# Designed miniproteins, single chains, continued (5): the designs that were tried, part 72

Each design is a single chain, and the fold is of that chain. pLDDT is the mean over its residues in the fold that is shown.

## One batch from the design tools (miniprotein)

Design m18478
Fold by ESMFold2-Fast:
Structure m18478 (fold): chain A 75 residues (1-75)
Amino acid sequence: SEEERQQALIDALRSDPEVQARLDELRVQMQEVNERMRRLIEEGDYETALQLAEEVGPQLEAFNAELQARLAELA
């Protein structure tokens, strides 16, 4: 099925060492962002927390675009 083909392609992408390295980098960055966000919320600094959320959005969009480009290369 088309779903099986898409899943196989995603699995192949996830087994790529370069993609794994990018995912590991994103994981570390997201952990740091989450810890910073938690501290800001605990301190009541909601304005800075909202600014941080706005900064993270474009970074996630950029990463998603990179994954889409990689999927296109594998197809």
Scores: mean pLDDT 73

Design m18479
Fold by ESMFold2-Fast:
Structure m18479 (fold): chain A 78 residues (1-78)
Amino acid sequence: SKFREKLEEMLEKIEEALAAGRKPVYLAKSVDVDAFLADVRRTVEELRELLPRFDELSVEEQIGYLLLAIGIEIDLGL
């Protein structure tokens, strides 16, 4: 589906950014960059495991995961 394709594209961009050592873009306040990056890596791994079954999810769940990935892209300045 277009949603699955978009999620895979976003995950590839996030993984590339993490591999390149990209730091999160905080304009107001950052508490713990390492904890944030560890959380992002965990979420990416969970979404990767979900990808093969993504089209089996409800449309609501699919949109929720896409919004989660968009949030990560924003936080990383992508």
Scores: mean pLDDT 80

Design m18480
Fold by ESMFold2-Fast:
Structure m18480 (fold): chain A 62 residues (1-62)
Amino acid sequence: SELDKLSAEELAELAREYLREGKVRKAMVYLGQAQLKGLPQEQVDELAALLGKALTERPEAL
């Protein structure tokens, strides 16, 4: 698939971009793929915290 061609860092950057756009569900999918591709745990934890904050501010964004 298209996601299989992207690096962990590219997937993480797309997750950040989707999160900035309010596309929380899409950001979650891209973060999950970045983690599977070996994104460092500290970066995963940082993005997960940002996703958690977005969900507490707008749970309907799912």
Scores: mean pLDDT 79

Design m18481
Fold by ESMFold2-Fast:
Structure m18481 (fold): chain A 97 residues (1-97)
Amino acid sequence: SENREMALIHLEAAKQLLRLAKEEKDPERRDRLLRQAIVEASIAGQLAAFSGDLETAEESIEVIDEAYELAVSPEVKEMAQRARDYVQGLLERARAR
């Protein structure tokens, strides 16, 4: 239950950071916001998968995927791809139980 509550807090933070990144005109500041959104979404997805909250884990992957599409930096795209693959693997394991 604590993992589920924490997952929702981190998912909300990720969504807010992603929204700020969409409005940010400076590429460097936008990249920093996207990196933070990916971190928060990754934490949310992991905690959600561990708690069996499949919907929140799926929403976390959606945030990571959107951050990937918005990213211009190869480093941020690689970060998003790694986070997505990790959370997707945890989600698949949770669904198999």
Scores: mean pLDDT 90

Design m18482
Fold by ESMFold2-Fast:
Structure m18482 (fold): chain A 88 residues (1-88)
Amino acid sequence: MLDEEEIAAGVAELAAAVMKATGVPTPEEVALVAKAALGSKEAQVRAAEMIAETIKAAGDPEALKKAIEVMRKEGASEEAIKAAEETG
């Protein structure tokens, strides 16, 4: 099925929503998570890690907490959320 392409698109949308909500919008980071999101559910986990790494580098722990909450609201998998929590 075309589900893998749809997953990649969903991960990119999730990354954009998280960055918008946290106030740490980076087109480069969105491009990186979209690249990581090519073709698998494992890519969603990688995208969550990269978002958490970006927010952690910004030095705002409240932004990371907000990002994880937005990921849950957008329907991210528990594996992706756990990866973000472990990375932050």
Scores: mean pLDDT 62

Design m18483
Fold by ESMFold2-Fast:
Structure m18483 (fold): chain A 72 residues (1-72)
Amino acid sequence: GKLSELAQQAIKSVKEGDLESALLAGAVAKAVAESNPEKYGKETVDLAGKLTDALANGDKDKAIELAKKLIE
C-alpha cells in the first residue's frame, strides 16, 4: 500500500545518506496516516509521527526500525 511504499522510500533514502528525501517520505507517510485515522488506526498514525521525529533527530537506526513497522 501507499504507506508501505513511502516507508520503503524512507529506508532507501536513509541508507543512501539522503536525509532530506527521507524526511519528505516520512512527512508524506504521516500526512497519509493522519488523513484517514479510522482506516490506519492510532498506532499507525503514532508510528508515522515517531518516524518523522527520528529522521528530524538524525536517529537513522530508530527511523529504519519505525519504517519497517509501517511496511507490515
Scores: mean pLDDT 82

Design m18484
Fold by ESMFold2-Fast:
Structure m18484 (fold): chain A 135 residues (1-135)
Amino acid sequence: SVQQMLDRANELLKKAENETDVANKLRLLNEVLSLVHRVVRDSIRRRDEPMAERGLRALLEAQERAVRFLKESNLPESMVAVLQEGERLTEQLIERIRAGDRVGARRLHHELADVLLQAQGQMLLQANIETAEAE
């Protein structure tokens, strides 16, 4: 169910916040973003607008917490900027779904998907750098 997936994402996000290893935190955040975006994508595909909005709200919260972690860990500002762009697109997508603008929602979802892919790629690259430096 969507609620079980969102509960799992929240559990993983809490694990990320309590993780002391930066590489592991980045991998956990990547898993959270991937899982929540999958919920959003599948809900939009099924035209389940209430569930899509719930997923987008969870995605917004996950991005906000990820930005906080990246800033507190002095990780690259480029990663922060990509996630903040993701937050902006997520907020705009929520508004378009609420307005019943299906065309605008689809366009914003494509843009959001590209931004999330960039964020996930940067987070995984940084996790590998952190792991290599620790070895």
Scores: mean pLDDT 86

Design m18485
Fold by ESMFold2-Fast:
Structure m18485 (fold): chain A 73 residues (1-73)
Amino acid sequence: SEEEAQRLLDEARRLADEVIKVTKEKKSPEEYKRMQEIVDRLLKLAEEYAKKGDLETVRNIVEILKKILESLK
C-alpha cells in the first residue's frame, strides 16, 4: 500500500539520519564522507523500489541501514 511504502521510507530516512550523525561523532571526516555517499545511494534505491511497489526490497534496505547503525556502536 502507499501508506506502508511511506512508512518504510520514513523509517529509512530516520535511520539514515542516525547513521550520518553517529558516523560524524565517531569516525574520521573521510569515513563520514564515504558513509554519506552509501546512505544517499541506499535512500535513492529505497525510493525507486517503493515507486515500483517492491516493498520487500524497501524492507531489506531498512534492515541494511539498521545493521550499519548497529555496526557503528
Scores: mean pLDDT 87

Design m18486
Fold by ESMFold2-Fast:
Structure m18486 (fold): chain A 80 residues (1-80)
Amino acid sequence: LSPEEKREVAVLISTAGLLEAALWFSQRYNPAEVPALEAQLEELIREMEEKRAKLQDPEVKAELDRVIERLRALLAEVRA
């Protein structure tokens, strides 16, 4: 696992956190923006899945899998 790979994964995980916070805020104060945030979450999940497939480190792959599953669960809740 290279330092550069760690930085790339950190950026993806950080972006997930920002989108989660934005979705939380928009659901309460600006629900009209929720569909756009759902689309952004779907795109981020796709990017994470593609990155995961290219990585060799099983620990980093497992961490991305956890974040992907969390984001998928969040999308399911929002769509319910």
Scores: mean pLDDT 84

Design m18487
Fold by ESMFold2-Fast:
Order: structure tokens, then sequence, then C-alpha cells
Structure m18487 (fold): chain A 61 residues (1-61)
């Protein structure tokens, strides 16, 4: 499903940031929860991208 592909993409990107498996699982759970709340996969993708960009920025600082 599109959600499964998006979640796999998010896991890969978060792992590349060097986050622990526990942290990755927590972030993925938040993204999945947002999918259930919005019902809009396009908005969920946008939120996913914003979350990951924020984490990248924080880890670089």
Amino acid sequence: SPREKLIEEARKRLRELGLSDETIDAVIKMIEHYFEETGNEEEAREIMDRVIRTLERRLAA
C-alpha cells in the first residue's frame, strides 16, 4: 500500500540520521497516528518530510 511504502521510506531516512531503533519506532508511530487522524496521505507525507528535516537540522546543530 502507499502507506507501507511511505513508512519504509521514513524508516530508511531516520536510520540514515543515526537514530536508535527505539527512537525510529516512536517517530514512525507518530506518523502512523497522523495517517489515521487525517485520512490524507499527501498531508501525511508532508508532515513526515517536515519532521525528518527538523531532526536533520537538530542533529547538525
Scores: mean pLDDT 77

Design m18488
Fold by ESMFold2-Fast:
Structure m18488 (fold): chain A 75 residues (1-75)
Amino acid sequence: MGNLVIADSVKKAKKEGEKLYGSVEAYRSGKGTLPGLKLAKEGKNVGIAEKNKSEADVIGEQGRSLGAKVINLTK
């Protein structure tokens, strides 16, 4: 199953995801949320950037519901 890293910026999500998993595709929340979650469901390593902690938590729950392992760095 895929991995999902949520951070407050695309650069931070990419950096932390690469440290954990070697490679990661990083997206900004909004337009990037559904494509990112789809890749995580497909077993990929994905980063999503979200500055709002409540919205980041919602994205994290969506990732978990799809079977992704979620690390939320905005908590």
Scores: mean pLDDT 85

Design m18489
Fold by ESMFold2-Fast:
Structure m18489 (fold): chain A 68 residues (1-68)
Amino acid sequence: MEEEKKRLQAEIEELEAQYKALTAQYRQLVQQAVTDGVTPELAAQIQKLADEAIALKEKAKELREELE
């Protein structure tokens, strides 16, 4: 049980770190789009990062609910 909780906590922390990295990259690409204009490729990259960030956030929430 304790090892399981430690594993879940580590996974949550890893997901949150990935979410932070993705949201930072997302913000940089959005800023670039505002400055340089939106290309279809850039728009697709922004959307992909947004979708990935949402998925990571939802996964972390589910694991937190299991931990508590």
Scores: mean pLDDT 81

Design m18490
Fold by ESMFold2-Fast:
Structure m18490 (fold): chain A 81 residues (1-81)
Amino acid sequence: MKLSPVSEKELLKHLAKNLGIEASDEEIEKWLNDPSLLLEVAKSSPKEIQEKYEQLKDFIELQKEVEELRKKAEEKKLKEL
């Protein structure tokens, strides 16, 4: 997507790499759509990696909340104008 400043997928890939989690583009997309899948992957992983998967899940949830708040703020601005 040429017009998006930074995609959530790119941010999540960068965060996963910094945490030492190897993930394909398909895996990142699945986790963005269903963060609970990160918990299933974590269950089969070493304790250190499990903690990092929990951080990724929290990041996805936070990003979704921020995006919803942004959309609500834009709707409020449009109704106010």
Scores: mean pLDDT 70

Design m18491
Fold by ESMFold2-Fast:
Formats: C-alpha cells, sequence, structure tokens
Structure m18491 (fold): chain A 96 residues (1-96)
C-alpha cells in the first residue's frame, strides 16, 4: 500500500541520516539502496534488516561503534512497524 511504501521510505531516510552522521559516503550505497528498496517491496523486514547489518559492518570497520545503538534502534523500529502497520500512532512512535 501507499502507507507501507511511505513507512519504508521513512526508514531508508533514517538509515541515510545515521550513515551521514557516521561519516560514511552515502553515494557509495545508492545502487545497493535502490536494490534494497525493490527487495523491501516484497520482503520489507528482511530487506531492511539486511541493510542495517551491512551498515553495522561498515560502522565497525570505521571504528564508529558509538553509532551501534542507533542501528539497534533502527532494527527495533523496523520490527515495530511490521507489527503495527495498522496503528499509525505506533508507527509514528517507532520512527521517533
Amino acid sequence: SAAEAARRAALVARLEEIMAKAGVDVSKYKPAELEEKAEVVRFSTLGLLRAAAAFEEELIKRGRTDMLPDLEYLRESIRLLEEARDDEPAVSAALA
């Protein structure tokens, strides 16, 4: 649905914000991000969790373990959004 697409787009934007804060070149991930967006349409939770895992590895390589709590928060938000898709207040809370 349009609402599901909007929620996934918001999570992708959150990932991009976390990556930018970590000093990672977001442009390096644009082709993979587009591919992940296509996968997210079919496998929203798994696709986003896979992207989060790849970002975790990159942050560890850069010594940015201080950003790992943000990735954990993102993973929890992904799970909450999949569980609460019909409850917009819960969706808003998960993305805050």
Scores: mean pLDDT 56

Design m18492
Fold by ESMFold2-Fast:
Structure m18492 (fold): chain A 81 residues (1-81)
Amino acid sequence: SAEELKKRLEELEKRLKELKEEAEKLGPSKEIWSALAQAEGMIETAKYFLDQGIVEAAKKAIELAEESIKEAEKLIEEKKK
């Protein structure tokens, strides 16, 4: 449903903010910031599609954002060690 997708977007926006703060503490990394930028772009794309009522496209953008968030999380954790 659109409400479930909106909740997923809110969770992704919160997680993106947290990951950006962690990444800033680690310094420059092309791979980390690329994954974060892709996640941000897909979140904005999903918000646009939800606003237009294009639920299927919004869901696909959310799934891509979730994948980019997971990649960023992995890269950040690897850089901490």
Scores: mean pLDDT 87

Design m18493
Fold by ESMFold2-Fast:
Structure m18493 (fold): chain A 65 residues (1-65)
Amino acid sequence: DSEAWRARVLAELDALLADEQTRAENILKYYKEKDPEKYPEVKARIDAHLARLQAEIDAEKARLQ
């Protein structure tokens, strides 16, 4: 039904964000340990990317209400 479909889409959006956060953590761990000089630049780029993704997901969730 439409409610079950909406619940699935919301779960998929949450999973997508969680996957991107996990990838970000792995990348940041690598730079912190192997290339600490570049860590601040990489962190700033990743933080900006995740903030944009969160905003886009929040907007899509609002449309599904």
Scores: mean pLDDT 85

Design m18494
Fold by ESMFold2-Fast:
Structure m18494 (fold): chain A 68 residues (1-68)
Amino acid sequence: MTDIELAEKYYQLGLEYYKQGNYKEAAEYFKKALDILKERTKEEPSEENEKKAMEMAHLLLEVEDKIK
């Protein structure tokens, strides 16, 4: 499994928990996906990966606000 495939799986799991209202688990999976994408983008910059990271970061912020 590639890093990008793993990040996509974590992102999808995060979305599933988000839809269920399980914001704590959603945040954990979004963080895992985002960390993988950040590491990958640092090693090999890509506009597509940066866009995905921004989208995931936005969702993570929304989820973290709901946990408060």
Scores: mean pLDDT 78

Design m18495
Fold by ESMFold2-Fast:
Structure m18495 (fold): chain A 72 residues (1-72)
Amino acid sequence: SGLEKNLKEAAKIGREAIKLAEKDKEKAIELVKKYGEENVGVRPFLDEVAKALEEGVEKGREEVARVEEAAK
């Protein structure tokens, strides 16, 4: 389904953002926000990842794990 595809894509981009956030949190937040703006189907999931990353890298990791579980 479109939802499953969007969740899998959001999980992939979110995981890449977490790797980046360990080096540069601000750049990771920008990546997630920009990808969401350009890809409307993943935007709701990536907006939540961006909000979590703004609270901290660990919160961002937790949100990405939630999206990954939903994508299964």
Scores: mean pLDDT 86

Design m18496
Fold by ESMFold2-Fast:
Structure m18496 (fold): chain A 80 residues (1-80)
Amino acid sequence: APTREQRRAAVLAEAELAVLEMHLSIAIRYNIKLSDEELARLAARGDAALADMAANGTPQAVIDALRARFDALLAEARAT
């Protein structure tokens, strides 16, 4: 089982991912075109957050589901 410290790190990483998803969702909702540089930075931060969650004991099935959701939002934001 993950340690208390690993669980805290996973919570912070998932919170970071949630903030990134909120940014993408708001941009999509208001039809705001994000630059390629902004999208690349959001993608890199999301990948780092998912990696941190995995390193801190988040189950692979959860990582896969969150990655799919994040990638779908990135694709929709790129299409905006």
Scores: mean pLDDT 90

Design m18497
Fold by ESMFold2-Fast:
Structure m18497 (fold): chain A 88 residues (1-88)
Amino acid sequence: MTREDILRTLAELTGLPVAEVEAMFTEEGRARALARRYEDPVVRAAIYVIEALEQGKREEAIRVIRKWLELGLLSEEVAETLIAIIEA
């Protein structure tokens, strides 16, 4: 999966503009996204995915996404898409 594919997919899942998702690769951009959508579990999961991609903590990110799926916070489609981004 390319960076452009990741940005587009996360924008579609979160409902945020591609430019705002790209800014989420910075701490300031993540804080801004959380301020707009702090109760949105998809936005929270997307931020966690981006941090895992930057920090290399991919196994931890997959574990959290699977747990949020079990708790009903994420749909199967959203969880599978986020895991595919991490594994790419």
Scores: mean pLDDT 78

Design m18498
Fold by ESMFold2-Fast:
Structure m18498 (fold): chain A 94 residues (1-94)
Amino acid sequence: SHMRRLEEERERFLEEHVEELARQLAREGEQIRELLEEMKKKGVKLPKEVEEVMEELVRLGEELRRALEAGAPREELERLIDEALEVQRRGFEL
């Protein structure tokens, strides 16, 4: 029941704030990209599964940024947001 409430609250937030959430996720993807570049420069080695999740979040952030710049329909933004949130969820389980 607790997980259902979080899901319902997320759906309401998405309905009310799709564009704002898309912009936030795009910014987070850019921050992750900068962090990955810094880690590689300093020779920090991440576990492969963590690196893959971070790289996927960077890709999705770039796709969201491009979709926003192109004036993509709400349905496309929602799809990309859902994909990014699922990748974040997988990352939290690592």
Scores: mean pLDDT 81

Design m18499
Fold by ESMFold2-Fast:
Structure m18499 (fold): chain A 109 residues (1-109)
Amino acid sequence: NKGCEIRAHLEQIAGRELTNDEIIRLRDFFLNYFKSDKAPIPNIYTDDGKIVIIRMLQLLGKSSDGTFGPEELAAFKEFDIDGNGDLSILDIDGDGYISAEEFNEMLSC
């Protein structure tokens, strides 16, 4: 199951198991931010992509309501050098997207 494989990689990057609540918040952030049924993800197999994911997981842990505040969103936007709402580090050719269906698969692991 691709969702479970993605979750396993995220947990390896985080150095801990992720809660279903963290997966839901990550899904909702990416899907709502990009206004798409698919969320672009950093290439989790690169050092740069791992750094972005670690930062996102740290920011999720600071949100009491499961959403990013203005300071957290500002930090995330530092990766968007074009200011177009698309993160340049997330411009991954081909398989660089997680669908809502794949996020739901992560919750079933």
Scores: mean pLDDT 60

Design m18500
Fold by ESMFold2-Fast:
Structure m18500 (fold): chain A 71 residues (1-71)
Amino acid sequence: MTGLSLAPVIAAADALAEADLEGRPVTDEMIRKASEKVAKIIKDNTGVEIDVEELTKAARKVAEQALSLIK
């Protein structure tokens, strides 16, 4: 399913959006919470279990790449 390959990107985007709304830098806690939320949504909709730790690591890398595109 196409949604599975985007899970780290969605988690990173959610964490970055939360940080922006709070007016502060993205934290590892925000990335983990976003990853837990995305993993739950995928499990509830597809029945596929995602390792939250692995998803958090992948989302962290995506968030770092996204931040490198900002001035």
Scores: mean pLDDT 76

Design m18501
Fold by ESMFold2-Fast:
Structure m18501 (fold): chain A 74 residues (1-74)
Amino acid sequence: MVVLDAEQARALTATLEQVRALIDSVAELSDAEKEQVLALGVSAIQQTLEAGKFEDAGQRALDAARAAIAELLA
């Protein structure tokens, strides 16, 4: 349990770093829009973990961030 929790925390941290890097790569976004996209990524991770689907958390967070960025740029 303790080892699994540490591995999950590390995987989530890596996913958040990828989401942040994706947001920072888009120069067209304002600081407020970047914070909104980050919040959506965090929300997607939380919802996936609450559903017991931690394997999907990283992919769903990145997909949510990409979708939000696409909508903000449209």
Scores: mean pLDDT 74

Design m18502
Fold by ESMFold2-Fast:
Structure m18502 (fold): chain A 77 residues (1-77)
Amino acid sequence: MVLKITLSNGEVVEVSLDAPLEEAIEKLEEAVKKAGLSDIEEGMWYLVLGVLLSIKSLSDEEKIKELAEYLQKLTAK
């Protein structure tokens, strides 16, 4: 299973769900870092990466769910 993430520069990052979460995070981080994104968009992706890294450190799927719901509320505006 593969997730496709499209950045605003048109670059598509394919992340395998068969890989450890850390590999997914690293691929997204490298793509964001290499892309010429706006300061706001870059900031949003670094915030998402920070959340994912925190989740990985905790290994707690309940906290993953709570953080995902919180992020959805933030992006609904």
Scores: mean pLDDT 63

Design m18503
Fold by ESMFold2-Fast:
Structure m18503 (fold): chain A 94 residues (1-94)
Amino acid sequence: DEARRALEEAIRLAREAAELAAKVSPAIAAQFRAVAALLDAARAGGADAVDAIREAIAAAEELAAKDAANRETLLARARRIRELVDEAARLAAA
């Protein structure tokens, strides 16, 4: 299932972003962990998860933009997670 593979890749990236962010900000790390948890729930078939995931990614992007040290890396990972979530949603809707 391509949608499932996209979600699994998004979960991996969210966890990696949380580990990187933990070196700079516990708050940014917690937000990426929240994204990973919501993605795990979506993988289990949570009906309303997509909007919550998008909101959590937006919150992670807002926090990451304020981090001067890892801003570019964290924003790039948040963007890729968003792309994978949007791809998974499109594939699941087909």
Scores: mean pLDDT 79

Design m18504
Fold by ESMFold2-Fast:
Structure m18504 (fold): chain A 100 residues (1-100)
Amino acid sequence: SEKQELIKEVTKGVAETLLERAEEFEKKGLYEAAERLREQAEKLLELYNDPNITKEQALEALKELIETLRRLAEEYPEFREEFEELALLIEDAKKKLEEM
């Protein structure tokens, strides 16, 4: 369905963004933060590969990701802005799925 395709596109797009940002943070020495982002990306890719993915599953995964990013912003105050910008991008993606 068109809705299921959109859910998959969003989950894949977010996962790819997280993997790219994880590599950037790792290059800056934030190894633990990079690992947490990769774990969230793997979870989203598992949802992307599920032929029966639901809107609720995607929304819950994005909500958990936003909470993780906010925790990272507090744990790494020198990189707070970068994690908050990521959280805003994920909140925008979540809002687009909610409007379906």
Scores: mean pLDDT 88

Design m18505
Fold by ESMFold2-Fast:
Structure m18505 (fold): chain A 63 residues (1-63)
Amino acid sequence: SEEGEKAAREAYKATRDAENLSPEEVREIGLRAVETGLKSSGQAGNDAVGAGLSAIAQARLLE
């Protein structure tokens, strides 16, 4: 879905720009991507979950 693709892109950008965001912001973006991915179908959903989990992991490293 478009929502899944957008969520994946936003999580990817948050991970790349993590130094310009708070750890809380990166985690929230990651959580939204995981939730959107779980509600999305196919590869876009899988990509959103993966990108979200990566963003959450990056947020933990920034704490």
Scores: mean pLDDT 80

Design m18506
Fold by ESMFold2-Fast:
Structure m18506 (fold): chain A 90 residues (1-90)
Amino acid sequence: MKLATVFVPESAISRQAVALGVAIAREIAEKRGYKAVIITASPELERARAAGAEALGSADVSAAVRAMMQAIQDGEKPVLVSVDQALAAA
């Protein structure tokens, strides 16, 4: 297993939320050997890519779901992390 998918809901789109999502994805990738993938509509995607995280931008939830289903079909087991829940816990 090498895929961790972090979903940032549109309602939580902010610099802090995206940065936290990237940090969580990297932590999971480093400690569990997962490839970090972030799905968000945030304009901070370019920063996530520059930070070494693979970020999938989608203004359409259908496109995000399709990407996740494709990863599952390719034998990856994504770990979905809600940034909203992580922010509430912080």
Scores: mean pLDDT 50

Design m18507
Fold by ESMFold2-Fast:
Structure m18507 (fold): chain A 68 residues (1-68)
Amino acid sequence: SMEEVNRLVDEVAAGFKVALAKTEDEIVELIKKYNVGETGYGAALGIARAANDEETVKLIEKAYEKVK
């Protein structure tokens, strides 16, 4: 559906912002502000892993645990 496509696009875009964040607190705020679910979480992890940024991967995983 169009609603599902729009939601997915917005969530993936928010995932990009999460992958660019420098602290766990910034990631938590972005997750809450943009309501980043599992799709955006996956997108953020995918970007961080593609960049070989292990620190960002850990920050994303920790932030997601806090908002779960």
Scores: mean pLDDT 80

Design m18508
Fold by ESMFold2-Fast:
Structure m18508 (fold): chain A 70 residues (1-70)
Amino acid sequence: GAEALREALVAGGVAPEDAAALAEAVESGLGPEGTRLAAETLRRLLAEGVPVADAVDAAFRAALAAVEAA
């Protein structure tokens, strides 16, 4: 859910206030499952050394595609 995405964004260097707002916005648009997928993908990309801005974009695009395919 939003908490997992917020934690991943903070770990990537996003300010806690911005991370909370963004996680809530993503959950509102993609639901809990889309938000969970975004968090999992973001954590993986950050672990692979992808820059935070690119990791965030890729994770959100992947989560949106997965939710639209379901």
Scores: mean pLDDT 82

Design m18509
Fold by ESMFold2-Fast:
Structure m18509 (fold): chain A 64 residues (1-64)
Amino acid sequence: MIGAGVGNRDDFPTGTPEESSRTTYTDADGKTFPLDAGVGNFDNPPSLLAPLPEEARPPQPKAV
């Protein structure tokens, strides 16, 4: 096979526009995070970035 490459690859990324393709990611804890990537290569899932501020939750002050 000498000729390699037919214009079929270019149709994959921009195929038919669907409704987010309904992609969901389930972690080991059993939580389901909806990936709004849809037509893409998983570019920064929105759910993963959301819980970041919770890590800085202020602990209650130590009473003396």
Scores: mean pLDDT 46

Design m18510
Fold by ESMFold2-Fast:
Structure m18510 (fold): chain A 78 residues (1-78)
Amino acid sequence: SMAAREENRARLMEVFRTSFKGILSDEEIELLVDDVLSRVPADASDDELAGTIVGLIATEAFNVSEEIKKKILDNFYS
């Protein structure tokens, strides 16, 4: 549903803004969030979202460190 997708988008925006504070711009964060959401169904589970995030940041994202990857996952499940 559109409501589920917007809820997931809002959550990912908060997680990435917190995780990349001072590292990425809001525009860069929006592009990353939209890329993650394009790879999952609107009703994706937390585990499916987390798996997609890990895959994206490992292969296509901003050369982020392992510490930042861990911080993203910790913030997502908090």
Scores: mean pLDDT 73

Design m18511
Fold by ESMFold2-Fast:
Structure m18511 (fold): chain A 100 residues (1-100)
Amino acid sequence: SAADERFRALVHQALVILDEVIRLGREHNFPESEIERVREIKRRVAEAARARDREGVLAALDEALALIDQMRSQETDPAVRQTLANMRAQLRAIRAELAA
């Protein structure tokens, strides 16, 4: 259905953003523990999506938003902080569309 296609497209977009967070973290030497937490959230989003568990996807995205806020608050580079803020805004928009 169109709703199933939209769900898959939104999940795919969220996974792309999480991959971008991992790439940014590696490039700017974020703590390995934080990078691993993003990877774990990404795995849980993918698993919930395969199970068609919308609530599971939303819960994992809420955890990702909180983690990005934590990363942003601890980041001293203004350009990296802005990139994290942009990623957070995109992920929040996806989360809102999935919740509708």
Scores: mean pLDDT 90

Design m18512
Fold by ESMFold2-Fast:
Structure m18512 (fold): chain A 73 residues (1-73)
Amino acid sequence: SEEEIDELFEENRELLRQLLANPNVDPALAVALALELIGIEIERELGLLSDEELYERLKELNEELKKLLEEAK
């Protein structure tokens, strides 16, 4: 749903904020992941992705961000 997609965008923005603030994370990797989220936001605005495709890409990014934050503790 659109609500679930918006929740994933908000969660991914928060996880990226945490990742960018973490001194144990490679800043180049954090920036690359931030650019990936920006790319997904642009594709949404242009109507290039279905809700299903958007959800899948956001979910994949979400899992990667959570893994990196866990490893950087």
Scores: mean pLDDT 86

